# Designed miniproteins, single chains, continued (4): the designs that were tried, part 26

Each design is a single chain, and the fold is of that chain. pLDDT is the mean over its residues in the fold that is shown.

## One batch from the design tools (miniprotein)

Design m12932
Fold by ESMFold2-Fast:
Structure m12932 (fold): chain A 112 residues (1-112)
Amino acid sequence: ALGAAVDEAFALGLALAIAEALGAPEEHIRRLEERAAEAVARVAELDPDPAVGRAQGEAAYEAGRELGREVYRIARERGISLEEAVDILIAEAGADPRMEAVLREGLRLALE
């Protein structure tokens, strides 16, 4: 439960960064922001120390945003798709299944 909430906060951070870079509609950006806030709040509620949980959720969200910007940068600079950029980052992370699931979910959310 806690790990899943942290992964969701990260995925939403990644999704928001990509959606913003793509110039997605303001309505889509707002929905992602609301979901990200809920995911961070969920991490706070699931941690025995809410302040620690909130800091972890916010850190995961910020890490997601940073990686989302990196995905967009790689795709743009190399002239490849966002999916191909995500595949590169998954390979660089040693093809970790948790990282793969989180990155693919973040990209899916960005493109809704």
Scores: mean pLDDT 85

Design m12933
Fold by ESMFold2-Fast:
Structure m12933 (fold): chain A 70 residues (1-70)
Amino acid sequence: DPEVEKLLKEAEEAEKKGNIDKAISVYQKLRDLYRAIAAEAARNGDTEQAERYRKLVEELDKKIEELKKK
């Protein structure tokens, strides 16, 4: 997904440059996108895809929490 790749790269670049506020903002957008993908997969009966993206959301939530401590 080009949007996922774009957001992930932007977040990683912001984090690497020490722009924590921007990194948090971009990771939050990526998390919201993953939540939307998980919800759509669940509606379509794709339980494996829904579970994968829910785990990605949990990982991003932890990442965002850690960045907020900086």
Scores: mean pLDDT 84

Design m12934
Fold by ESMFold2-Fast:
Formats: structure tokens, sequence, C-alpha cells
Structure m12934 (fold): chain A 82 residues (1-82)
């Protein structure tokens, strides 16, 4: 549990630093083994990092919708795409 939380914080920091490809790799690896309680947060970070690498808002919206992320969390992540 703590290991996953640390990796989530690492991914957030990488996104803030503009290191989107590294954040994408970490979040992709986390999605394979993440617990249900962190699934939505990891999925959101993955979608955010992927969209920032591709610079495609449509990819972000499609990915976050398919994973079932709440609209409020989607709106927060969209700030990284603007």
Amino acid sequence: MEEQKKKIEEAKELIKQGRFEEALKITAALLKNVSKEFLKEVALLYATARSLVTKDLKDFETETESIGIDKSVQEEAKKYLK
C-alpha cells in the first residue's frame, strides 16, 4: 500500500516537472498491480501523462471516461492540458 502511494506521488511530481514520458511509464506499471483504492487516481495520472505526451485532449477524455473517473477529478487534470 505505502509503495503504491509513493509511486503515485512520484508520478505527480514528474508531471509537475514536465517529465511526462517518465510519469507515463510509472503510471502504466502501477495500473498493472494497483489496489482498488488507488485505481482511479493512478488511471487519472496515466491519462494525464499520456495526453501530455501526445498533446491530445480527446485521448485524455476518452481514457478517463472509460476508467470511470469522476468529473471533478477530470476537470482538475485538464488544468495540466491547458
Scores: mean pLDDT 68

Design m12935
Fold by ESMFold2-Fast:
Structure m12935 (fold): chain A 70 residues (1-70)
Amino acid sequence: MDLTPEQRELIEKAAKAILEGKFDEADRLLTELVVRHGIPVTLDNFEELVAQVIGEEEAKKAVEALKKGR
């Protein structure tokens, strides 16, 4: 997926927010990614998007935190 620097920054911030338990902040960042940038975010593609930005291990941790925190 061809991500712009702005899109990469939003994904990184959202993943960090999820890992910190800041789900409201993560939701705002992911909403901006979908609404302003047209990137569909699903549970299936979120792990892949995060892996491209901060790595596969961190992506798995973020997805696990998101599933457990919701």
Scores: mean pLDDT 78

Design m12936
Fold by ESMFold2-Fast:
Structure m12936 (fold): chain A 67 residues (1-67)
Amino acid sequence: MEQEEKAVRLLASTPEGRRIAEKVREAIEKYGPELTDEQIEELAKELGVSKETVRLVHRAILRGLVP
């Protein structure tokens, strides 16, 4: 909903959020648009963030909210 879209946009506007978005995009390019839970866990560990954060960014990229 619109509140989720605003939260995702704000996350993407931070330097940390942009780095997460770039890494998720690289994973999508390498493995395909739908990442497995295992791949999300690996990204979360590599980036030092929660799996929930990676999933949020992944959904945002698929919806075109984060370029």
Scores: mean pLDDT 74

Design m12937
Fold by ESMFold2-Fast:
Structure m12937 (fold): chain A 66 residues (1-66)
Amino acid sequence: GAADDERAFRLFDKDGDGVITAAELRAVMGDAVSDERIAAFIARADADGDGVIDWPEWRRLMAERR
């Protein structure tokens, strides 16, 4: 179940600080993903609009997508 969620989160959370930023998403996804897609992904995951995704938000997003 959560193994894919954990692996993906760890790939994005390079600092191990428990949050994913737009810059980290860009770094992992490269030029294959537009800035608009990254912004939309963060906006969907982060209801507060602070521009970061923490572990609980990531897990909720991934659980809803499975």
Scores: mean pLDDT 68

Design m12938
Fold by ESMFold2-Fast:
Structure m12938 (fold): chain A 70 residues (1-70)
Amino acid sequence: MAAEALEPATLERAYERTLALLRKLKEELGAEAARERAEALREADLAASTDPELAAAIEEIVERATAEVL
């Protein structure tokens, strides 16, 4: 399961979904509130993950999406 999340196609879809979510949050709530929401979601995902490789992939995706949109 966790190894499947590290597949390029899966990571690309996760990144695209994260970009779309952050763009929507920025438009609806503003950049500051969107950043706070993204940070809370990242922390929740990391806390739920027991796989360090999956955790690193989630962190990288959120960081890249945040830098792109926020």
Scores: mean pLDDT 71

Design m12939
Fold by ESMFold2-Fast:
Structure m12939 (fold): chain A 56 residues (1-56)
Amino acid sequence: MMEEIEEGVEEIARAVTRVSSSHIEDPEERRRFLTEMLKSSSPAVRRTAAEELEKM
């Protein structure tokens, strides 16, 4: 279980980070997207969204 969770969280966190940082040009939309990601059922997505929000 832990190994599968670690693999999944890395892939999801990476995708969220790259999409947020590269795809969304509007800082308001990026912040909104990251805020929505904080509500995700995936803990890795929530952590990545929080880290990206701190960089803004």
Scores: mean pLDDT 66

Design m12940
Fold by ESMFold2-Fast:
Structure m12940 (fold): chain A 59 residues (1-59)
Amino acid sequence: SQEARRQQVEEELDAQLRERAKEEGLSKAEIEKLLALSFDEKLSLVLEHNAEEALKELS
């Protein structure tokens, strides 16, 4: 279903964000903050390749 496909894509997106944030040395709390963003915001972060810069905007 379209909903199941969306969920699968979001899970892959979350995995990519988690991996990148970990590589950038972000704390567990910072990673959780990123993962709490909307789907569209998470997608933008993956496209921008800048998890650390995104955290600055959320501050």
Scores: mean pLDDT 71

Design m12941
Fold by ESMFold2-Fast:
Structure m12941 (fold): chain A 56 residues (1-56)
Amino acid sequence: AREEVDRILAGAAEAAALLPTPEAARAFLQRVRDEASRAFPELADYIEARTAEIEA
């Protein structure tokens, strides 16, 4: 549930920081956002907001 989503997004943020370009990091985070929203559609708005914070 929410804890699983938070763990997925935290791991995604850490992985994105290791990518060689900001464009690659953004594309990766967008993919993770889409996959997480598909798995947890009831949390889609929350996932969108948290992913946007990570990209900022």
Scores: mean pLDDT 79

Design m12942
Fold by ESMFold2-Fast:
Structure m12942 (fold): chain A 115 residues (1-115)
Amino acid sequence: MIEIKAKSEEQKKAIELFKKTREDVLRAVREGKSIEEVGQLLAKGAMEIVDAVPEEKRDEVRDVLAKGIQDIVSALREARAAGLTREEIIRRVQEVFDKTLKELAKILGAEVKEK
């Protein structure tokens, strides 16, 4: 598990929006939603997160989130094409979210602790 300590209200808001997007996407994956529907949830979440961060960080955050979206969509597509179980698909998607959250936290200057 990764633990993130927010140092500002902007960091806290961005992290909470990221967590909400993760929960919404993992629910959609559990419900068997299409890659297009999952992509729409990711795009919406990314826009909300970018709007929540300071202007000087927006380009870096946008780049990290865009890569995260590509990695999540690719992982979901590959796992489904391979006929993996729902639990294994969820695990792979969650691992990509954890990696993206860690990168986002570093850009924002939040403290990241790994267990």
Scores: mean pLDDT 83

Design m12943
Fold by ESMFold2-Fast:
Structure m12943 (fold): chain A 120 residues (1-120)
Amino acid sequence: LTPEEAAQMAAYLGRVLAALEKVYEAARAAAEGRWEEAIRLAEEAAEEARRLRAEAEATIADPGVRDRVVALAEGVLELAERVKEAAEEGDAEEARRLAEQAREMAAVVRAERAAYEAAA
């Protein structure tokens, strides 16, 4: 990767992390029985993930980098949709599991971002 490509990837991973933080917050709200707040936060995270996916497909020239960002955005979208479903069903236990999944994904993305920041 060039320093410019590494900086671009680090920026995209930062946006993935912001969306994952919203998914985690939504899942925690659902785990606490705050269903309306959980649905709202999950919908916001899903919309951010859809925008990130569209922008990555439009702007990232390298197929490998593009495919990675798209895959991460799709993962965030899937988690956000599942949190919304758990909140709509009143499933606090599923919400707790989804919070842990969001946290695990965020840890992986955070490590990747640090590696790209070091290369930029």
Scores: mean pLDDT 89

Design m12944
Fold by ESMFold2-Fast:
Structure m12944 (fold): chain A 70 residues (1-70)
Amino acid sequence: LSEEEKEEYRKKGEEYYAKGEEYFAAKEYEKAREYFEKAAEYYEKAGDLKKALEAEIKAGMADIILGIEK
């Protein structure tokens, strides 16, 4: 990946992460989970593994709140 592509992926990750936080605060946990999952995917593509893991943890927290135990 070029540096430009990595930066674009990182920006997408940041955008999705912010949306996840907004939905989480609004108690829309299903949407929060979806946006955090998208954020993790884009952070991973950007090579930001720490932020990808943080987003995955946030998605997992939303799943627990939704009562999904599979």
Scores: mean pLDDT 83

Design m12945
Fold by ESMFold2-Fast:
Structure m12945 (fold): chain A 86 residues (1-86)
Amino acid sequence: SSLLASLSESQKFNLEFARKMMEEQEISPDTIEKLLKEAIERALKEGVGVLIAMQEILSEELGVDPSKYSLEEMLELLRKKQEEEG
């Protein structure tokens, strides 16, 4: 997509790393694609890294302090929330 073309090679590597992390946490494919798209859009708008943008998005969605939780811990909380919502 045009959004992916706007990323540096290091940001593309971090995007692949984030995708693999979400797959390992068994996050649904639709949620993975949504989060990756939102992370790319935020990273481009704010001039931050994709992983930083993803942590911000997850912390906002989960209502947690991003300084208190790792990305992996936030993804585990997201999975638990999705299991509770059906």
Scores: mean pLDDT 80

Design m12946
Fold by ESMFold2-Fast:
Structure m12946 (fold): chain A 61 residues (1-61)
Amino acid sequence: MIDQMEIDESLLRMEAAILKSAHPEKAEEIDRALERALELLRAGASISEAIAYLRRAVEEA
């Protein structure tokens, strides 16, 4: 049975894929931000917090 954490990780990876499609020149930065966002999620952060981190990192890049 798929745990909620696995679903949240999949959603976060999907968001990163969409962002890379919109900003291909920032792909490296998005991948790095995704790695950090996944770490936050695994440390107990909410999915909304992880997505907010990812989006902010792309905005700053």
Scores: mean pLDDT 80

Design m12947
Fold by ESMFold2-Fast:
Structure m12947 (fold): chain A 79 residues (1-79)
Amino acid sequence: MKLRVRITLEEGLSPERAAALEEALLAVPGVLSARVMNLPDGKTLVSVVAESEEAARRAIETLKAMGLRIESVEVEPLP
């Protein structure tokens, strides 16, 4: 089952760091898309489409391995 994972980071990222994060997430097996965007409040939203729950878990672990502070995680099934 495909999942959309929306991850809010406590900090804003530079465009360079955002691009590096998107590349790192796309390198995770089973990640189908990754998008990193700055929110108006200065935080960062990471949106990932994962092939499976296992792939979603690996994407979240990638963020933690990069030292990023996760504020919230929302997971929804995709049609």
Scores: mean pLDDT 83

Design m12948
Fold by ESMFold2-Fast:
Structure m12948 (fold): chain A 100 residues (1-100)
Amino acid sequence: MITQTPASVTVAPGETATFTVTSSEDLPFSWYRQRPGQPRELLVYNTSTLAPGTPARISASGSGTKYTLTITNVQPEDAATYYVKALGTNEYGPGTTLTV
């Protein structure tokens, strides 16, 4: 089971946003961004590796039961729902919605 917290977060432009995942499984996670009306895009894979095209202001880390995605210098374009997917599963977490 994958839990994403918080369910929603609001930040001002230029601030830092942090998203947390709690899992009972110690598995590599992938992070995805879903903007309204746009396809879901891969941001991070293997817990901390940035996908090609992902801005350097995005970083991720974690091990065991806790994983985090951090966006520094948040821009209005970052407003989206962020999802995780554990390696070896076909399930996405419930998502965290970022408002800027």
Scores: mean pLDDT 73

Design m12949
Fold by ESMFold2-Fast:
Structure m12949 (fold): chain A 117 residues (1-117)
Amino acid sequence: MEDALLDVLASTFATLMLARSREAGLSEKNLWVVPRERVLEAFRLPREEVPAALVEVARAGELVDAAGKSLNAAIAEAEQRGYLVLGVADSEEEREQLIAAVPAAAEEALALMERAL
């Protein structure tokens, strides 16, 4: 898969995850972030292995305080630092709900890219 396609897949996946997080009514106090490079590496795997690899990436993710910034500004800063935002959460339960959504979001991102190409 070419690097440009991987970048679009990673961005689409993060967008779908963040949308699911917001639909669940999760707190906007903390951002769940993962290194962009790890998401790109997961999408390089055989398609059947991608959802499980992205679950591991999400589990290794970190909560980052939005620190008085708007959500959009905090997301932009995380992306500038080489991270992708997978959602917003401030509890263990909210983080587990986010991780549980990863396989479906990964499959949806892959399906959207196949239809666009």
Scores: mean pLDDT 77

Design m12950
Fold by ESMFold2-Fast:
Structure m12950 (fold): chain A 53 residues (1-53)
Amino acid sequence: MTPEQRKAVLEDLKSLNPRRIWELLSRIDELMKKYGISKDDLHKIITEYMRSL
């Protein structure tokens, strides 16, 4: 994935209430299509974000 795609996903995650992160995970397919990233890359972004909390 590109740095720009990673930044966009992280900004979307940061704009959400923590409870909505789980709702966002259910939308993985839509996020992959929207940002053009793989499921593995998306999981890495989410895991890194969760570790930063």
Scores: mean pLDDT 68

Design m12951
Fold by ESMFold2-Fast:
Structure m12951 (fold): chain A 57 residues (1-57)
Amino acid sequence: EVKKELEEFAEEALKKYGKIPEEVAKLLREALIAINDGDFEKAREYLEKAKELVKKY
């Protein structure tokens, strides 16, 4: 479930960094907007981009 994956990822990022990096947070916000719009494909794309970006921190 995209929403659960998003929540889990956000919690892990907060634990690791104490704050979610701004660029990662933007992608997570876009994913949440997509979930609210029912666009789960877009939400997954944003979540995967956030996961890739956070690895570079």
Scores: mean pLDDT 80

Design m12952
Fold by ESMFold2-Fast:
Structure m12952 (fold): chain A 68 residues (1-68)
Amino acid sequence: SAAHLAAEKEALKEAIKLLNIPEEYKEKLLEAVDKVENEAQLAIVGRAIKTLLEEKDVEKALELLSEL
């Protein structure tokens, strides 16, 4: 439901704010969350976060966000 998606987006924004990454990337991730309209797009943001944290691959993470 739209209410469930809104709650998931809010939870993801709070999680992003707690990440130990440069503020520039936090801002880009928060903007990406605001563009999310469905669960598939929310999953893309999640994959971008994992790519930044686990692979340290900024370019790949930004490419994933460009799919939004």
Scores: mean pLDDT 85

Design m12953
Fold by ESMFold2-Fast:
Structure m12953 (fold): chain A 60 residues (1-60)
Amino acid sequence: APQPQIRLSRAEGEVLQKVLSKDINASKEEIKKAALAAGFSEKEAERVAEAGVQISELLK
């Protein structure tokens, strides 16, 4: 399986960690919403959400 090492900024990674710490099953939409609320662009929020979904799938 591909292990895409999505390079997130430190702030992007912190948002992702915070969301997954609260709910490891957080949806792509919830992660994207959290990133947008933190002030990231839609494109950056999409990257954070994609990384979060991939991590969540690996933990199931």
Scores: mean pLDDT 73

Design m12954
Fold by ESMFold2-Fast:
Structure m12954 (fold): chain A 61 residues (1-61)
Amino acid sequence: MTKEQVVARVAKALLDGNYEEARRIMREAGVPEEAIDEAIRHAKNGDLETALRIVKEALDA
C-alpha cells in the first residue's frame, strides 16, 4: 500500500466519523500511537488538514 493510499483511507474513515477504523489503518501502516492520538484530536476539532499532515509526516519517519 502506498503512503497516498494510507492517507486516502484515513481521510475517508475520519470524514465518516469512524475513529476506530482510522486508528486501525494508521497502526497497520506503522504510525506511532502518539501521532495517531494527535491526528484524531485535530480531526475531532474539525482540522482535517492538520490531522492528515500529521499522518503524512509520521509515514515519512
Scores: mean pLDDT 84

Design m12955
Fold by ESMFold2-Fast:
Structure m12955 (fold): chain A 56 residues (1-56)
Amino acid sequence: MLEEAIAEVERKIASLEKQLQEAKRAGNVDKVRELEKEIARLKAVLSALQKELARA
């Protein structure tokens, strides 16, 4: 279901945002870069899923 897929992606983004804040506090630049790229990718997926749900 689209709603379940959206909820799953939102949970993953929230988890990665927490990890990003931890990495920033730790000064782990490599991890910050990787997490930001993954978050951006998931946000694009979330946007696409939300558009499909809105069409229904």
Scores: mean pLDDT 83

Design m12956
Fold by ESMFold2-Fast:
Structure m12956 (fold): chain A 73 residues (1-73)
Amino acid sequence: SAEIEELRRRIAELERRLAEAVAAKRWAEAAELAEELGRALLELLRLQGASEELLAEAERIIEAEVAALRALA
């Protein structure tokens, strides 16, 4: 699927940018990148047929991770 391939490429780029922001202690940028990465991961899970229950749980985990990074900014 071209859509899944494009999402995987976007996820890889966001992971790279997030790692760079974290290494540089750019916490506000890291939080924004983590939020964007989380949305892309949820979209990938939806395309792969994840249940609404699994998606809701994944969203909660992502929100907690983003909040932790925002607290460092």
Scores: mean pLDDT 89

Design m12957
Fold by ESMFold2-Fast:
Structure m12957 (fold): chain A 82 residues (1-82)
Amino acid sequence: GELEKEALEVAKKVLELLKEGKIDEAEKVFYEAVKELAKKYGVEGAKEAARIALETLGKEGVSVEDLQKLSIAALDALEEVK
């Protein structure tokens, strides 16, 4: 659906930044994307989108350490929208 498409687009953008070594920018982009997804789909929709994005990034070979940093960024975004 639309939520899954947006999650995959976010994953693609974050992956491009990670390939360039721009981890801080990747975290910021992921944080802002999760906030916008929460406004559009609610907190539960944003959680699902973040899960899809992180799973996609893991399948693309992103390190566990970088996935953990992105997971923290997503959790921080979700906490801010409570």
Scores: mean pLDDT 89

Design m12958
Fold by ESMFold2-Fast:
Structure m12958 (fold): chain A 78 residues (1-78)
Amino acid sequence: SYEDLAEKIVEGLKDLDESAPGRLAQKMRRDKVSAEQAEEFREKLDKLDDKTRSTLISQYINGMSLEEIMKKIDELLA
């Protein structure tokens, strides 16, 4: 479920508030994010520090597209 995906994505991120997994799940459902897209998102976020992950997740939740977030991650990993 999107709820399970969101919990995995936010796992260990203490800078995010308790509403973040629910908001992330809602955003992923709205955007019809595939399991493959969510897994790629999680795997790439795992290469970044917790603060940067929290910031990117917050930006996605607050309306940034998945494409824009993935582009930002790729730029940070370059």
Scores: mean pLDDT 83

Design m12959
Fold by ESMFold2-Fast:
Structure m12959 (fold): chain A 107 residues (1-107)
Amino acid sequence: GVTVTESGGGTFAEGGTVTLTATATGVPASGLAWLRQAANGGREALIGGGSQRAGGVPARVTGSGSGGTSTLTLSNLTAADTGVYYALAGGADPGVEGPGATVTVVA
């Protein structure tokens, strides 16, 4: 089956950097998408796979897939980056989300 794990969440200072890492079984981790919990309870796309940013996502948000892992890097952190981030494995419907990594940004 497909499984997704996530790590790298925590509490970070404004202006800092966070790197979230995901691994997957059953699919290449380099193909994982990254989503953020939306205010309406849904998901907002950040990265569609590898390094491909979704429309409207700032350049300080980057994705990378290498060596059986996928990373989401949030640089120059702002309070707006506080939230829960999910790696998503595609494949057969439905997709498989990781458990979510919580990022808290403090002034």
Scores: mean pLDDT 80

Design m12960
Fold by ESMFold2-Fast:
Structure m12960 (fold): chain A 61 residues (1-61)
Amino acid sequence: MPSGGELLDFLIDLALKMEKEKAPQELIDELNEVWEELLRTGDREAAYERLLELQKRVDEY
């Protein structure tokens, strides 16, 4: 499990990648949901798993 700082860096890097790749709004909305869930619950494991899934979807686009 990455630290909170490493998880935040991953989230920021993925957000920048989505902007560069012009990802659809649905993927951007999911990234925002992961961020909101992480801030609300502090569940870093759930956030990390969702970010990995989201990264795969972005890479396939």
Scores: mean pLDDT 78

Design m12961
Fold by ESMFold2-Fast:
Structure m12961 (fold): chain A 89 residues (1-89)
Amino acid sequence: MQWEEIKKRIDAIPEEAVEKAREASRILGTGKVTSEALAHDIAAMLSLFALGDVETAVEHLERAVDLSDLTPEQRERVRKLIEEIRKLA
């Protein structure tokens, strides 16, 4: 896909969804992170920021949560952010 097509997808993403995705990624980076969880977090950010693909980004964030060694409170907070991203997209 050419840059102009990618930019149109990115421009369609609500700013609030971008902010929530960044916060989710930040929380996923706290505590003990597995390589697989980190790979899914990176894939989510690339899907969102490079492709404008919110659905793929959400799927990767969900997998990162499941694979991460997070506290129950951190896990629930990230899941709430993912749900909010879905509602904004």
Scores: mean pLDDT 76

Design m12962
Fold by ESMFold2-Fast:
Structure m12962 (fold): chain A 102 residues (1-102)
Amino acid sequence: MTVTQSPASLTVKEGETATITATASAATTMAWYFQKPGQPPELIITNNTTLVSGVSSRFVGSGSGTSYTLTIENAELSDSGVYYAMATDDGTFGQGSTLTVY
C-alpha cells in the first residue's frame, strides 16, 4: 500500500500542539515512530492509539480505517525530529514529517 503524511514539515512554539496526519491507501493499523536528530527511529505509538511504555502521554494517536493522526500536546524542545507513520499490514512507511519546536 501507500502511506502519505501531511504536513512534510511544521514548526510550533514550546507549549503548543502539533498535529501530523497519515492516509493509507487501504485499511490497516498504524504505528508511529520518532527519530531524534542523529539517532535511529524509535516506536512511540502502536495499534493506532496505544502508547508505547515509557513514552510521554503528550503523544496521542487517533484514527482508524485509512485516516490516522498523531497529536503532540504541550510540545517540548526535545520533541523536535522526524515522525514516521507505518502501516503494520505490510510495513509501509510514510515519507516522514519534520517537527521543529522553538
Scores: mean pLDDT 89

Design m12963
Fold by ESMFold2-Fast:
Structure m12963 (fold): chain A 68 residues (1-68)
Amino acid sequence: GTGGAASAAAGAAAGAAGDYAAMFTRSHELKVSGGAPAELAEKGARAGAAGDAQTGADYNKQAAELGA
């Protein structure tokens, strides 16, 4: 689903951390390509939207690393 609130939460977290901006952009790209990185990116976005920014960041980092 298209979650504007989830995207806004991810954007806010990315802005606060700087590095997270690149990771969230990469997570979105990985989500489009599918596979395990996409699943981790989905979990990260959900955690971030729920206010668990650290867990969201951890999942997005894992997604980015798997996609590398």
Scores: mean pLDDT 57

Design m12964
Fold by ESMFold2-Fast:
Structure m12964 (fold): chain A 86 residues (1-86)
Amino acid sequence: SAAGIAAARAFHGAQGARVDAAVEAMLAAAKASPEAGAAKAREVAAAMSRDGVLQLAGRAAQLSADPETAEAAAHVAAVLRREAAA
């Protein structure tokens, strides 16, 4: 229903903001250094289920506003996917 879709969007909005904050923190770390990005991604992954880590990696891979962000996002997504596979 339209009301159900609106409620789901509001819930996803709040969850998306928290997920986007986690992704932004990992991207900021990766832009500072690849090692910092990898360390932050492992820290985030350690607090989540493996399925949650894969979903977060997919969300990160969608953030490509510019080449620097795209490179950082690809690096973070790769680290998250590796953690999920381990």
Scores: mean pLDDT 73

Design m12965
Fold by ESMFold2-Fast:
Structure m12965 (fold): chain A 81 residues (1-81)
Amino acid sequence: RGAELGRRAAELGAAGDAAGAARAAAEAAEAAADTPGAVAAGVGGGLAGIGAGVGRVAGDEAGGARLAARGGRAAAEGAAA
C-alpha cells in the first residue's frame, strides 16, 4: 500500500541517487499519509511500484523511482477529486 511505495523509493535511491531517493520517499510518505484517499493512494502506489520494478529490470532504476513517486502523487490527487 502507500507505505510499501515509501520503502521501495528508499531502496531504489540507495542504489542510485540520494537526492532522488529523498524526494521520492517524501512524496510516497505524503501520499500514504492522505487518510481520506488512503485506498485510492494505495492502489495507485501499487501500480507505480510495479512500474518501478519493471524499470529496474530494464536497467532504468532512476526513471522507475521517479515514475513511482509521480504515480503515487497523481493517485492521491485523483482520490481528492
Scores: mean pLDDT 52

Design m12966
Fold by ESMFold2-Fast:
Structure m12966 (fold): chain A 105 residues (1-105)
Amino acid sequence: MKPLSELTPEERERHLELMRKVADAILKVAEKYASPELVEDIKRAIDTLLANPERASPVSIAAAAVGIALEHGEEKTADLIYEEARKVSPEYAEEIDAAYRRLRG
């Protein structure tokens, strides 16, 4: 994966927009299916990642949300987060699949 510093301004903006899109999609799933405590923890993790976009990716946002949901014991919510993240970021689908398998193992 190319570092943000090596992207063109247009590629950087598209990458940031995709990260925001993945974050929004995950939060919509969490707000529908997750406990209020899980929603708050996911929001906090996403805010931290988006505040440091040079160290973040669509994969890291999806992995953080799935991991937190699994730690809360909300496996069904974790599965729904994974499916939605994969759907809104198809170019990262294989990397999201790999992260999800590691977190579920």
Scores: mean pLDDT 83

Design m12967
Fold by ESMFold2-Fast:
Structure m12967 (fold): chain A 58 residues (1-58)
Amino acid sequence: KEKELIDTAELSGEDAKEVGGEVSYEEALKRALETAKIKNVSEEAAKKAAEVFYKKAK
């Protein structure tokens, strides 16, 4: 569950990097929250995924 969210966030991070190459933590959190909502995951899990997403997209 959490691992699946992180995997999805990592892939999304790569996609974000392709889109603009300018991503802040706030934008990463927004994308992670969107994915987490689709996966029915808590906001806390989304924040953790956002860190992974941001680290990947950074």
Scores: mean pLDDT 68

